# Designed miniproteins, single chains, part 47

Each design is a single chain, and the fold is of that chain. pLDDT is the mean over its residues in the fold that is shown.

## One batch from the design tools (miniprotein)

Design m1616
Fold by ESMFold2-Fast:
Structure m1616 (fold): chain A 66 residues (1-66)
Amino acid sequence: SLETLREEVRKGAQEIVKNSKSEKARKLAQQAIDKADGGTKEGVEEALRLLTQAVLEVMKEAIDKS
């Protein structure tokens, strides 16, 4: 359901906001939460894209530190 997807996006994004040292990843994750909280299907779709970009930034930071 849309509500389940929204909840999972919020959970994943909040984990990045709390635990990532990448300011870029945290900013993208916060934007994902804001879009999911808008309560629209389009907002949830945008939130998924933003969360995907936040995850990529977390991965890039991990590679750069290696």
Scores: mean pLDDT 84

Design m1617
Fold by ESMFold2-Fast:
Structure m1617 (fold): chain A 102 residues (1-102)
Amino acid sequence: MSPGELFAKAVAEGNMELLKEFEKKFDEAFPEKEVDVVELDKFLGNALATTVLKPYLDPEGDGKVDKERFFEILEEIVTGDYKVLPKTLAEGLKQSARNYLS
């Protein structure tokens, strides 16, 4: 399963085990604490609208995403415990993930 497919399935199903598997693959690909937004977009393919999430992933506009913050946002989307993202945006991302898998 590609990283994008694994992520999409984790989000679509609300499956924390699949999300943790995705996080492990992500950490293996990007061992540094920060990831370039461009490299993140390539890794996820079309599974996540990185442009829509950019203000939450890269609020400083430096082109870098902190891995801990990224994982927190993903866990928020999967669990439905919305701390950072607006509920409507998170629900839209879940629907996009379902569409990606179809």
Scores: mean pLDDT 75

Design m1618
Fold by ESMFold2-Fast:
Structure m1618 (fold): chain A 59 residues (1-59)
Amino acid sequence: QQQIQQALQQGQQLKQMVQQMVDQHGADYARKLAEEIGKQGPDGEELAEDMLLTIDSYE
């Protein structure tokens, strides 16, 4: 129950951060940053996939 609330809140925060990055630096910059995060390790790969899916949802 609390885990679901945290996951939803984390997803909302991720969406807001991606939106700000796209608005300020453009989608290309956000994609490049996601790619770099993905190279940091397994946790980074998972986060990068979520970021890329979020960016794609704006296009």
Scores: mean pLDDT 71

Design m1619
Fold by ESMFold2-Fast:
Structure m1619 (fold): chain A 91 residues (1-91)
Amino acid sequence: MLDKLKKELVEKILSEKPEIEAQVNSLDAKSKAKALEMYELGLTDPRRAAIRSTSMAVLGVGYEIDGDTKTYQEYLTISKSGMLGIAEKEK
């Protein structure tokens, strides 16, 4: 079940933002840390909601590709709070 949700999430993100694939493929540990920092800034400042959404997408797809199930679960948990439409796939 989780693997199916991961595949559907990756396919959806890449279909909506094909440019993100190149960014995901270039993500090293430093870039992932920066994306997490940008995501946290988006949580505390409503003016940065777009940064938050982009950072969550990059983290979700990037960690999924790297096989980091734990960080992907954090992404799904945030989606469950209604922050992303991905929450529907957790039903």
Scores: mean pLDDT 48

Design m1620
Fold by ESMFold2-Fast:
Order: sequence, then C-alpha cells, then structure tokens
Structure m1620 (fold): chain A 80 residues (1-80)
Amino acid sequence: SAELAALQQENLAKLKEVVEKARKYVAEIKDEISDEQYQEILKAIDFLEARGKEAAAKGILIKPEVFERTLKEQIDSIKK
C-alpha cells in the first residue's frame, strides 16, 4: 500500500542516517585502530545496512534506535 511504502521510505532514511553517522565515526577513529579492524568494521556496517534494506523489503521495519545500538555494539566489539 501507499502507506506502507511511505513508512518503508521513512524507516530506510533513518537507517541510512545511522549508517552515515557510523561511517563518519569510524573515519574519525581510523588512526586509533588497525587496518584490519577498520576493514572489519566497514564490512559489519555494510552487512547491517544490507540486512536493514532486506528486512524493509519484506515488510519488517527495524527500529532505528535498535539498529544504532546493534551497530555500536558491533563496532565496540571489533575495537577491543
């Protein structure tokens, strides 16, 4: 429906903002982490972005706050 399509677009836009914020953060800390950690974090961000888009395509709207928390937890885990 048009209503679902609008909600899907709004949700994807919010998830995109979370992804962009995460990519900016990782760029800012690049000198504090190894090249291997940097590449692993980029792959994790790409994977979660793809999963968010796939979920939305199936009618599942992931809460932006849950998506941001999951992404932050994965980044923090790789940094350790």
Scores: mean pLDDT 84

Design m1621
Fold by ESMFold2-Fast:
Structure m1621 (fold): chain A 81 residues (1-81)
Amino acid sequence: KVAKDILVALEKAREAARRGDVETLERYIQDLENLADKIEDPELKKAVRETVQRVREALARGEDPVPILEEAIKKVKELSK
């Protein structure tokens, strides 16, 4: 269940990022951070936490977070198989 909730949040974050909707993106990044606290799988937890940090850093630098979110979606799909 947690892996599915993470994928939904990542996909919604990517959609917001593609639209330039930074407020909606930040909301989903906060949801991902909250979900990470509930993850028992250490690899999945690390992947989600690193994604949250990388997206926030990209936004602070005015960089496109979409590639980071696309990498995270791929990684989470691999880990949740």
Scores: mean pLDDT 85

Design m1622
Fold by ESMFold2-Fast:
Structure m1622 (fold): chain A 62 residues (1-62)
Amino acid sequence: SEKEELLEELGKLTGYTVEAVEGIVENIASFSKEGQERGIKALEETYGKKAGELMRKALELV
């Protein structure tokens, strides 16, 4: 599925397992909209722009 592909790509970029990435997505999805944007920005700063883009897409699929 598209969600599985996004989580797998995020795992490759971050070095996390798919299960850990799924947990991170679910955690960020529970934040306010402002908190979600901060989470995406933090991920971008650590792992690059593509990681932020993939996280944004994953949040749309929760």
Scores: mean pLDDT 85

Design m1623
Fold by ESMFold2-Fast:
Structure m1623 (fold): chain A 87 residues (1-87)
Amino acid sequence: SSLLEQAIEELKEIIEKLNEGEISLEEAKRRVVEIIDWVLENVDLSPAERDLLLTLKEKILNAKTKEELIEVVDQTIVLLHIARANL
C-alpha cells in the first residue's frame, strides 16, 4: 500500500530530524504517535497487526531516551513492512 510506504518514510524522517537535533524527544514522540494513529484509522490492518501497533504506540509514549524511541520506531517500521506485504 502506498499509504504504508508514506507512513514508513515519514517515520524515517522523524528519526533523522531527532538524530540531527532538529526536534526534541517529546516532539518526535508526538509526531510518531500521529503517524501511528493515522495508520490505525486509514489502513485495513489485521486484528493481530492492529494489536501489535497499539502495543508499539504505548512503548513510544513511554520511551525515556532517544535510543529507546529509535528502537521502538524501528520495530514499528518492520511491522508496517510486514503489513504492506500482507495487503
Scores: mean pLDDT 89

Design m1624
Fold by ESMFold2-Fast:
Structure m1624 (fold): chain A 87 residues (1-87)
Amino acid sequence: EPSLLEAYRELLRIFRDYYEGKITPEEAVERVRELLEKLTPEQKQALIDAFKRVSPEVAEFLEKLYNGEEVTPEEAERAIEAMRSVP
C-alpha cells in the first residue's frame, strides 16, 4: 500500500501529465480512481481531509470518486485546474 505522501505525489504527477497534455481528463479520472483503489479507507479519508484545506475542489473530486459517484470531464478539469495554483 502506498503511503499518504506517495499517494499525494502520484496525484500531483497525474495532474502534471494532464497540464502537459500527455493525458485526457478521462484518463486523469481513471488514474486517480486506480490510485484510490490502492489506498485503505483510512488513507482515502486522510487524503480527502488534507485537500479540504488546500483545494476544496480537489477534495470534492476525490470524495465523489471514493463514493463511486459520477464525475463529469468538466468537474475533473475544474478540480485539476484549481490545483495548478496551489503552492
Scores: mean pLDDT 78

Design m1625
Fold by ESMFold2-Fast:
Structure m1625 (fold): chain A 89 residues (1-89)
Amino acid sequence: KFLTLYLLDRTPADDEAIEELLKKDPSLKAFVASSVTPDNKVSVVLVAETEEKLEELKKKVKEAIEEGLPSATPEEKKILEEILKKLEE
């Protein structure tokens, strides 16, 4: 099971990464891939073996973002808030 988070633009690399991960081993305990571009575009892929582990991973990512928010720039805060909103879906 997995959750894909896209902040602004979805890149072909995101689709390719998801396909390769699912093809190689869906039984991976947990996987997190993220990238941030200089123009503040973010793509995050969360993958876990089970729904329970995916929820734990979502919680950990949310906590990490919340810890980072006080020291983030206004532009970074906007990106982090969009990721948090997606995690709540």
Scores: mean pLDDT 55

Design m1626
Fold by ESMFold2-Fast:
Structure m1626 (fold): chain A 68 residues (1-68)
Amino acid sequence: MKEEIAELLRAGRYEEALARLREVLGAPEGQIGLDSVVAFFADDEDTALLAITRLADLVEFTDRVYEP
């Protein structure tokens, strides 16, 4: 699951990556927890940065500020 979502992000398929992240994290439409995204990609900083940067255009992060 995590690797598949990482591959979607690296392939520029941000909408598909967001949909799968929301399924895995149990997040509602238009909202996702920043802490949850950071924790999910904690072992892959490049993918974490890509996720928070690109998905911010598609969804609102409602948690604490991400500190890379």
Scores: mean pLDDT 71

Design m1627
Fold by ESMFold2-Fast:
Structure m1627 (fold): chain A 81 residues (1-81)
Amino acid sequence: PILVTIKLKNVDEETAKELKKKLSEIPGVLQTNYVSENGESIIEILTEDKESAEKAIEKAKEFAKENGAEVTEVKTEELPP
């Protein structure tokens, strides 16, 4: 499994949670979490494989662009099975 961490700027909590829900609908996404810290929105996405991780990242970037949000950081890490 692959953990993707996306940090967003210029997005409210409701919009960030909507993105989280949309990401959870992608095949191969196992879990999504939302964290708000010091006015930043962080979405964590646990995926089965690299293909699902890539799709989640692209979906998040598209959503951010359409909603006037900025993706400030994308981190991808491979977790042990």
Scores: mean pLDDT 81

Design m1628
Fold by ESMFold2-Fast:
Structure m1628 (fold): chain A 87 residues (1-87)
Amino acid sequence: MLSDEEIEALIASFDKLYEDWKAKLSEEELNRFLRQFSVHQVREIKEKYGEESARRFAEALLEFLKKKGVPEEVIEETRREIEKVLE
């Protein structure tokens, strides 16, 4: 099971990647990569740490995207893709 500190560290690593992508990509490309990467990360956490850890990570990740001002439609699409992974 992932600790809260481990989840926070994963989000901090994602934040560094987000800032790099934001500097290099168009808004459309950034939103696509954010969705794809978010889904991939949740899948990886599920495989390594189980479904409960993946759900907690997914909640933290979606909150992070909202705080960064990612469009609500992109966040909702990302949530739907994540829900499919967690089923």
Scores: mean pLDDT 85

Design m1629
Fold by ESMFold2-Fast:
Structure m1629 (fold): chain A 96 residues (1-96)
Amino acid sequence: SEEIIEKVKELLKKAREALKKGDVDSALEYLKKAIKLAIEGLNADPKNEEVLKLLEEIVELARELAKKYPDNLEAGILEGIARIVLGVAKLVYKKS
């Protein structure tokens, strides 16, 4: 769980740096990996509030990327996936 959290934080930092440089492909790849690891973290511990907070950051970065590159279908898809994952995670968290 802790290892997953640190890896997601690292990927988000790299995604933000790529976005600032206009490197869309790298930003998309880092966000995809961050989403996958966040899902793995929630599967291991559905009550991990830190992973929920990281998913909120993932959604915000995906939204910024999709807004800046509206013709990039993959960016729009990633925003949609991130929002769905966060929504499901919040529902599971509340069902305790």
Scores: mean pLDDT 85

Design m1630
Fold by ESMFold2-Fast:
Structure m1630 (fold): chain A 79 residues (1-79)
Amino acid sequence: SMQQQAQQAIQALTPLIDEFKKAAQEGDVEKAEEYAEKAIEEASKFGPGFQSETAETLARIAEKAGLTDLAKRLRELAA
């Protein structure tokens, strides 16, 4: 079911998003970009909806951390 797929996506994406958030808060743009790429690639396995939602989530985290250029690039992937 879609609900079971969503749970699997959450389990796979949560650790990658957590690492991204940590890197973004530390201002480590290179590490943040690495985890963003890994999270978006993992999300794509669950479909374009999960990919777009993940990219938007990462963009909001990046924006809050002051990584404005990274946030803009991630929002382009969410569209």
Scores: mean pLDDT 84

Design m1631
Fold by ESMFold2-Fast:
Structure m1631 (fold): chain A 96 residues (1-96)
Amino acid sequence: MEEFIKEVIEGVKEMLKTRSKKDVILHTTLSLITLVEEGLISEEQLFKILSKILGKEIRNREDIIKELEKFLEEAKKNKDEDLVSLVETNLELLKK
């Protein structure tokens, strides 16, 4: 499963060349949470991938929630309704 983590990180790096970091993080987080719920990856693998993407140590779901809440506040200030909805969906999944 170490190869899976490497492939995801390389894919994220490629996406970051043409897409905003926040959009890449949100879509990657949603996809990884779905894989955890389906039992295809562990929460530890989720935390490891997001730590590398965010450049911060993610130890638990609370650390992810704090980062996403910062994106939510920015999206609300910019009146970006689509981004607000995407962040809120990710937050609801992480709080369960």
Scores: mean pLDDT 76

Design m1632
Fold by ESMFold2-Fast:
Structure m1632 (fold): chain A 89 residues (1-89)
Amino acid sequence: MVSESEILRKDLELVKEDPSLENLLRDYYLALKKGDKKKAEELFKKIVEMLDRISKELNAPKETVVDSFSSIHNLSEELKKRLIEGLKK
């Protein structure tokens, strides 16, 4: 039998496969590559806001949300840490 925590993790994984999050992440890396620090910061804040919203909607720990997102998109440990710190504000 699938536990409630396993069902929650599956729902979280499906939400994180949302193309809007992939597009924000892509635009963020593009802004970093171009040296556009202001645009990169704005896009980073949007990613943090979406992850915070997902965490609240699913009543899931913020670290679990960031871990799943980082795993799906192969994020660096540094970026993962920054996302967790952003969610704590």
Scores: mean pLDDT 70

Design m1633
Fold by ESMFold2-Fast:
Structure m1633 (fold): chain A 94 residues (1-94)
Amino acid sequence: MEVQPKKISKEEAEELKRTIEEWRELSEKLREWSKEKKPVDEEIEELRKRAAELHRKLLELFDRIGVPVSLVSKLFLGELSDEEIEEFLKKLLE
């Protein structure tokens, strides 16, 4: 039998979508901070910690679902469009 991602509940798909969106938003903010040569303060440290927590949560969710490593890598590298993420989530629900 061909290895394919496990189907998930609507609740799990919504959690995954929110986690992906928050991780992408935080990663963008961290990149902007890095470019501006601002000193590391408590706010940026909290954002880094939150991004690390979201990254860990996404890895755990993807492992449970059986998502291909190639797709996970593309997500973390920011190579997936919003449309590709929506299509991926829809596929997990059907």
Scores: mean pLDDT 72

Design m1634
Fold by ESMFold2-Fast:
Structure m1634 (fold): chain A 91 residues (1-91)
Amino acid sequence: MEALREEVVDAIVAGDFERAGRLAEELREREGLEAVAEAAREAFVRIMEEAGVKVPEEWLALPPEEFDEALANLSEEDKEKLKAWLEKRLA
């Protein structure tokens, strides 16, 4: 089961959103929505780090609502880094 969560994270980071969607649906069925949310959070942290955005360690311990708020309040520079990473990955 933990291997399935890792596959979801890897698929999201790889930009294979079709595969990520399928695996996330399997993960939801087997481990519930919380496992999907955790996998998405792990994938987002990996994407941020790969894009060159420094993720504060305390963000990983934030409640979901506060984590979403922190993401929404990323600097314009960090948002542009994420956008550039996505465009580069999907090209």
Scores: mean pLDDT 72

Design m1635
Fold by ESMFold2-Fast:
Structure m1635 (fold): chain A 93 residues (1-93)
Amino acid sequence: MDAVVSNLTVTAVSSTTAKVSFDFSGDGTYTFKLYKAKPGESFKLVGSLTGGPGSWTLTLTNLEAGTYNFKVEAYKPGSDEVVSSASATGTLS
């Protein structure tokens, strides 16, 4: 089954903390890499996890208030190739 990242959601917990959640439909275990960027800036890697199909959440702390673009990329085990990605925007205030 093709690996698909979907429903990427950003929840502002505070002005410095966000929860980034997504759903994954795929067969077996994948590596997920989470990136963030301010509007107009390049993405920077800020977190990763390994997991299978289901719903996943990463909590980011020590953020600055403002608007961020987030991106999750899914990698097959032992691969450096992106098989699926999703993006969402969140604002912390």
Scores: mean pLDDT 82

Design m1636
Fold by ESMFold2-Fast:
Structure m1636 (fold): chain A 70 residues (1-70)
Amino acid sequence: SKDEMIQQLQERVDKLIDELRSEGHDDLAEQVKAATKEIIAYIQAYDVSEEEVQNMLDAIERWARQRVAS
């Protein structure tokens, strides 16, 4: 269900946010939180596959890691 996909996405993103904050990247953690809220709204509005949700999660993680490296 959408609720289960959103819960799984939010749990993994919360873990990423905690890691970013523990490394001192509080501003980046807030940006990840905001991006996740937009993605959750997208999932709620449209019929998306679990594969598409995983791809969006992978994109958030890659984006955040790229910003840490920059």
Scores: mean pLDDT 81

Design m1637
Fold by ESMFold2-Fast:
Structure m1637 (fold): chain A 66 residues (1-66)
Amino acid sequence: MVTPSDLYRALLKRGLSEEDALLAVRAAAELGINTASPEEVKEAALERGLSEEDAELAAEALEELK
């Protein structure tokens, strides 16, 4: 089971800022971090203001943690 803290740490390790990592974690948590697809997380992160590159990194990080 992936926690918001696990995703946040993975995003920081991948080079996202603390603010962008928090936005991505909020997007994933709102969708359901253990049930959301990588594509859904990417779309939600983009809607919250992340760049295309950072949104893709967030989706990849979540997929690797599952």
Scores: mean pLDDT 81

Design m1638
Fold by ESMFold2-Fast:
Structure m1638 (fold): chain A 90 residues (1-90)
Amino acid sequence: SAAFTEEVLKEVFELMAEVQALLQEFYASQPTPEQLAQAEALLRELEPKIRAEMDKIIDPKASDEEKKKALENLKALVEELKARLEAIKA
């Protein structure tokens, strides 16, 4: 439904805002060349997976169940990005 898609997109925007804040904090910490290279490799790994889940969420042919599963997968990918980025920063 349209209302369900709106709720899902709201959560997506909140997740993306969290990711943006984490990346801003990471770059503001003046990472070493090694830390920057690790972060770039991590983004190259996770970006296509995140895009694939987002594509499912915005697909007008996708069911509410499929969109919910895509959101759950997206949350897991964002948590992985967060955890691995924090580990690089440490």
Scores: mean pLDDT 85

Design m1639
Fold by ESMFold2-Fast:
Structure m1639 (fold): chain A 69 residues (1-69)
Amino acid sequence: SVVELAETILEILREADGPLSAEELKERLEERVGRPVEDDEFDKALTLLIARGQIEAEEIDGEVLFYVP
């Protein structure tokens, strides 16, 4: 489910040593869940976390990165 993917994304970001790009985050998510993740599922999960204020997105060195505030 999108909610379960969102929970896994949040966990990955909390364990990360710093902000992650969408590409890095999706790769780690797919490794963690053991399957490919569709772009629309990934986007919905990110949108949910941002709407809840649980993660933020920032442009750093010309790249959009995600992190836990």
Scores: mean pLDDT 85

Design m1640
Fold by ESMFold2-Fast:
Structure m1640 (fold): chain A 71 residues (1-71)
Amino acid sequence: MKDSTVFRDVAAALGVDPDDLEVLSVTAGDNPGELVLTVLRRDDRSVYRVVMRMVDGRWQVVSITYVGTAG
């Protein structure tokens, strides 16, 4: 499920406000406790692939990959 927590972590990692982010899709990662998100950053329209991992009972950003601009 999409959670406010993933927005906060992604926003912090990108240095933007959480309300400038939109989750386009969420899929299960290859490893247990991982999610792969496609995230649109509204202020510059960039699209990122974000890997989240459950660490110490909290979702943490593992990696962020820039994939393109959504126009």
Scores: mean pLDDT 74

Design m1641
Fold by ESMFold2-Fast:
Structure m1641 (fold): chain A 77 residues (1-77)
Amino acid sequence: MLAELSEAMRRVALAASQGGTPQQIADVLREAAEASPDPAVAEALRHAADLAGQSPSGLQAAQAAVDALHRAAAAAR
């Protein structure tokens, strides 16, 4: 769980650093959710993707996604 969320946060940060759009960041998170065998991780990633897709910029999308994933990781501990 925590390692998967940390890897997703790393991918989101990388996408944002490369000028990724909110939609591109959301798509990365949705793909990660579909690939995850853990339903709690998949749900957290999908929620982060929804927040990212509603953001006005790629940087804000990345921040919203990372914040959501951090909260999910904290709740799992």
Scores: mean pLDDT 80

Design m1642
Fold by ESMFold2-Fast:
Structure m1642 (fold): chain A 70 residues (1-70)
Amino acid sequence: SKEEKLKESGWKYMLEMLRLVADHEDKVVEIIKAGLPEEEINRKIAETDAELKQRSAELRKKYQEEVEKI
């Protein structure tokens, strides 16, 4: 049914978003643990934040396209 397909798309989107957030957090933890100068840590975290923003935007577009097909 349409309702089942919408639920499947929603769960897939949620799980992929959770994976992106978990991966982002792991990267931030590793950057902090690396013992780098504070300015370098801040730069690397900002780069990781920008990557998360881009990937999450791409996932949102993919989810919207899938929902529109249902």
Scores: mean pLDDT 87

Design m1643
Fold by ESMFold2-Fast:
Structure m1643 (fold): chain A 81 residues (1-81)
Amino acid sequence: MGGLIMEAQRIAEETGRRVAEIDPSMSVGEALRIVTTGASLFLDDEKEGEEFIRRTIKNPEAAELAIEGARRAAELLRLGL
């Protein structure tokens, strides 16, 4: 059952790259860290995960993309754990 965890990681990495493309003031590594942290928070508290991303990413388009990707990654992690 490693497939779901690997897919969650790929979604987080792809989302981080796309977030950095929309908000070029942010590095790919920084965006990836925010998305992966958000996904981890979504596993424990969905509202805190969403609030963390909205507070951290100032660009609203990039923030919404990061929230969607983090939510999808968290869903796959819940199924794989």
Scores: mean pLDDT 82

Design m1644
Fold by ESMFold2-Fast:
Structure m1644 (fold): chain A 61 residues (1-61)
Amino acid sequence: NVEKLATFLEEHGVLPEYAEQAARALLSLPDEQKKSAAVVIGRALGLSEKETEELYDLLMS
């Protein structure tokens, strides 16, 4: 959901004022694009493999 994803993004360096908008945009993606989005965003934020998997799970929730 938006709140959990926004909190995750804030924990990983996204500014609070952008986190909710980013979360809504990511959740609006087609499911087939969410895995690629998680990989790209994970790389941009410097996430570990486990954190990138957590991001993907949040996108699919």
Scores: mean pLDDT 84

Design m1645
Fold by ESMFold2-Fast:
Structure m1645 (fold): chain A 79 residues (1-79)
Amino acid sequence: SDDDQQRLMRQQVDQQQQTITDLQNQATSLAGQDTGNKAKQAASDVLDSTSMLTPEQAQQAIKKGVDAANKVVNDALNK
């Protein structure tokens, strides 16, 4: 039903938001507030551009977001 689809979508959005928050906090702890903000933006940009209509798509989107955030942290630490 539409209600079940909306409930699943809300759960995916909540998981996405929690993942972004965790990545921002981790990046901030490792490389400072500016890097944390950049990591959050990179993850958000990937997730906003990626379809999350299925659990498999949601997992792939989250992985891409994590990879983007980790790249920002690694780039900052290698300066």
Scores: mean pLDDT 76

Design m1646
Fold by ESMFold2-Fast:
Structure m1646 (fold): chain A 89 residues (1-89)
Amino acid sequence: MDEKKLEVEVKIALAEIYIAITKMVLPRLDPETRARVEELIKEANDLIKKAEEYLKKGDFDTALSYANKALEVAKEAGQLADEAIAARR
């Protein structure tokens, strides 16, 4: 049964949630940090698209690999944004 398919879908959803939260704080960032965070968001979205492509093909192992990378990059974007805000208070 498609337990691995569900895991891929959950990882994609988590990455999208991190991206959405990070986008809410973008206007509060300095231009340099904002540009870096936006590049990470773009990378995470590109990885989500690859995960969805392999998911549609039934290659759940490759889809999970891309979904895991997307979540890692989305978390990096969020952490960078949070650290920049915390430093400014």
Scores: mean pLDDT 86

Design m1647
Fold by ESMFold2-Fast:
Structure m1647 (fold): chain A 108 residues (1-108)
Amino acid sequence: LSAELLRADREVQEAGERIIKLLEEAYNSDDPEERQKLADEALKIGEEVAARSGSPLRQQALDLLKQAVDIAKEGGSPEERERALKLAEQAIGLMGGAVDQAVVERSR
């Protein structure tokens, strides 16, 4: 793997941590305006990372992240919030090196 690809994976991981934190803060907020602001910030970070990502699944990752963001904006139940966080984690994985590692293993 090139140094650029390894750097992109690190940037995805760091952005992923920020996305999860913003979504958790949104889910714990009782203010609809604050929830929308935090959720929109998480989506913006995800879109910026996806645009720089070399992942062929970045569109699927964004679709999953949008679902998590929508649940955060609507202020879903605790069960819906847990599901949304899982969707966000899956989206981050699809944008990161996990997909590339699986492709490399299949090419062995």
Scores: mean pLDDT 72

Design m1648
Fold by ESMFold2-Fast:
Structure m1648 (fold): chain A 68 residues (1-68)
Amino acid sequence: LLSPEQADDVLVRAVTEHGIVLSPEQGRALAELLTTTPPEELTPEMLSRRTGLSRAAASVIVELARAV
């Protein structure tokens, strides 16, 4: 599981390095998923369903989480 600090780092990188636009509500939902789900169990579909993000944006976030 990611720590809250690691989850924040992933989301900051998604925004700053990959140009992903996140609402505060999407950011909170993603932080919850990243801190409660093992990285190997995270899927782009799961993130997209939870947050309404595109599959492409969700895929970037999953890859960033797995790189931690």
Scores: mean pLDDT 84

Design m1649
Fold by ESMFold2-Fast:
Structure m1649 (fold): chain A 69 residues (1-69)
Amino acid sequence: SMDRLRELLEKMLAERDPGERARLTSEIGGLLRAEGLPISRLHQVGMGYQYQLDGDLELARKYYELALK
């Protein structure tokens, strides 16, 4: 369900253990496929977040704009 996906994403954002993050990533990917959601949208949001963490705000903004389509 979408509620379960949100729960896992929130847990992922709070998680600091690399092994548990890997497990959560796998579970999130499985749920996305089961719900029929386009992985490309999540990928675009994830890329924006990574560029933001790296300090590249221009690339982060471009990927966030792509995800809004």
Scores: mean pLDDT 66

Design m1650
Fold by ESMFold2-Fast:
Structure m1650 (fold): chain A 90 residues (1-90)
Amino acid sequence: MEKMLVPNEELRALLEEVGETREEYTLTEVYRLLIEWGEKKGLFDPEDGGILHVKDSRLGKLFKVDKIDTSDIEGIEKLILSNSTEVLKE
């Protein structure tokens, strides 16, 4: 059973650049959309495709990080949850 998240205004705006506008997302959906956003912006490291260089990007300013390791799902989940309100759904 997946928990629904309401992203904050800045996170939602980033997700809207790569996906449809929604009021609520699952954690997995936010994760996938952030990866797609990084791909569209060309932020993946050319030597290590698992690393997103988000320093000085809108995402880096929002999350207060210089890079995102896409294999660190737990770390990314914490960043998403810090920028979202969790809502209980059936």
Scores: mean pLDDT 78

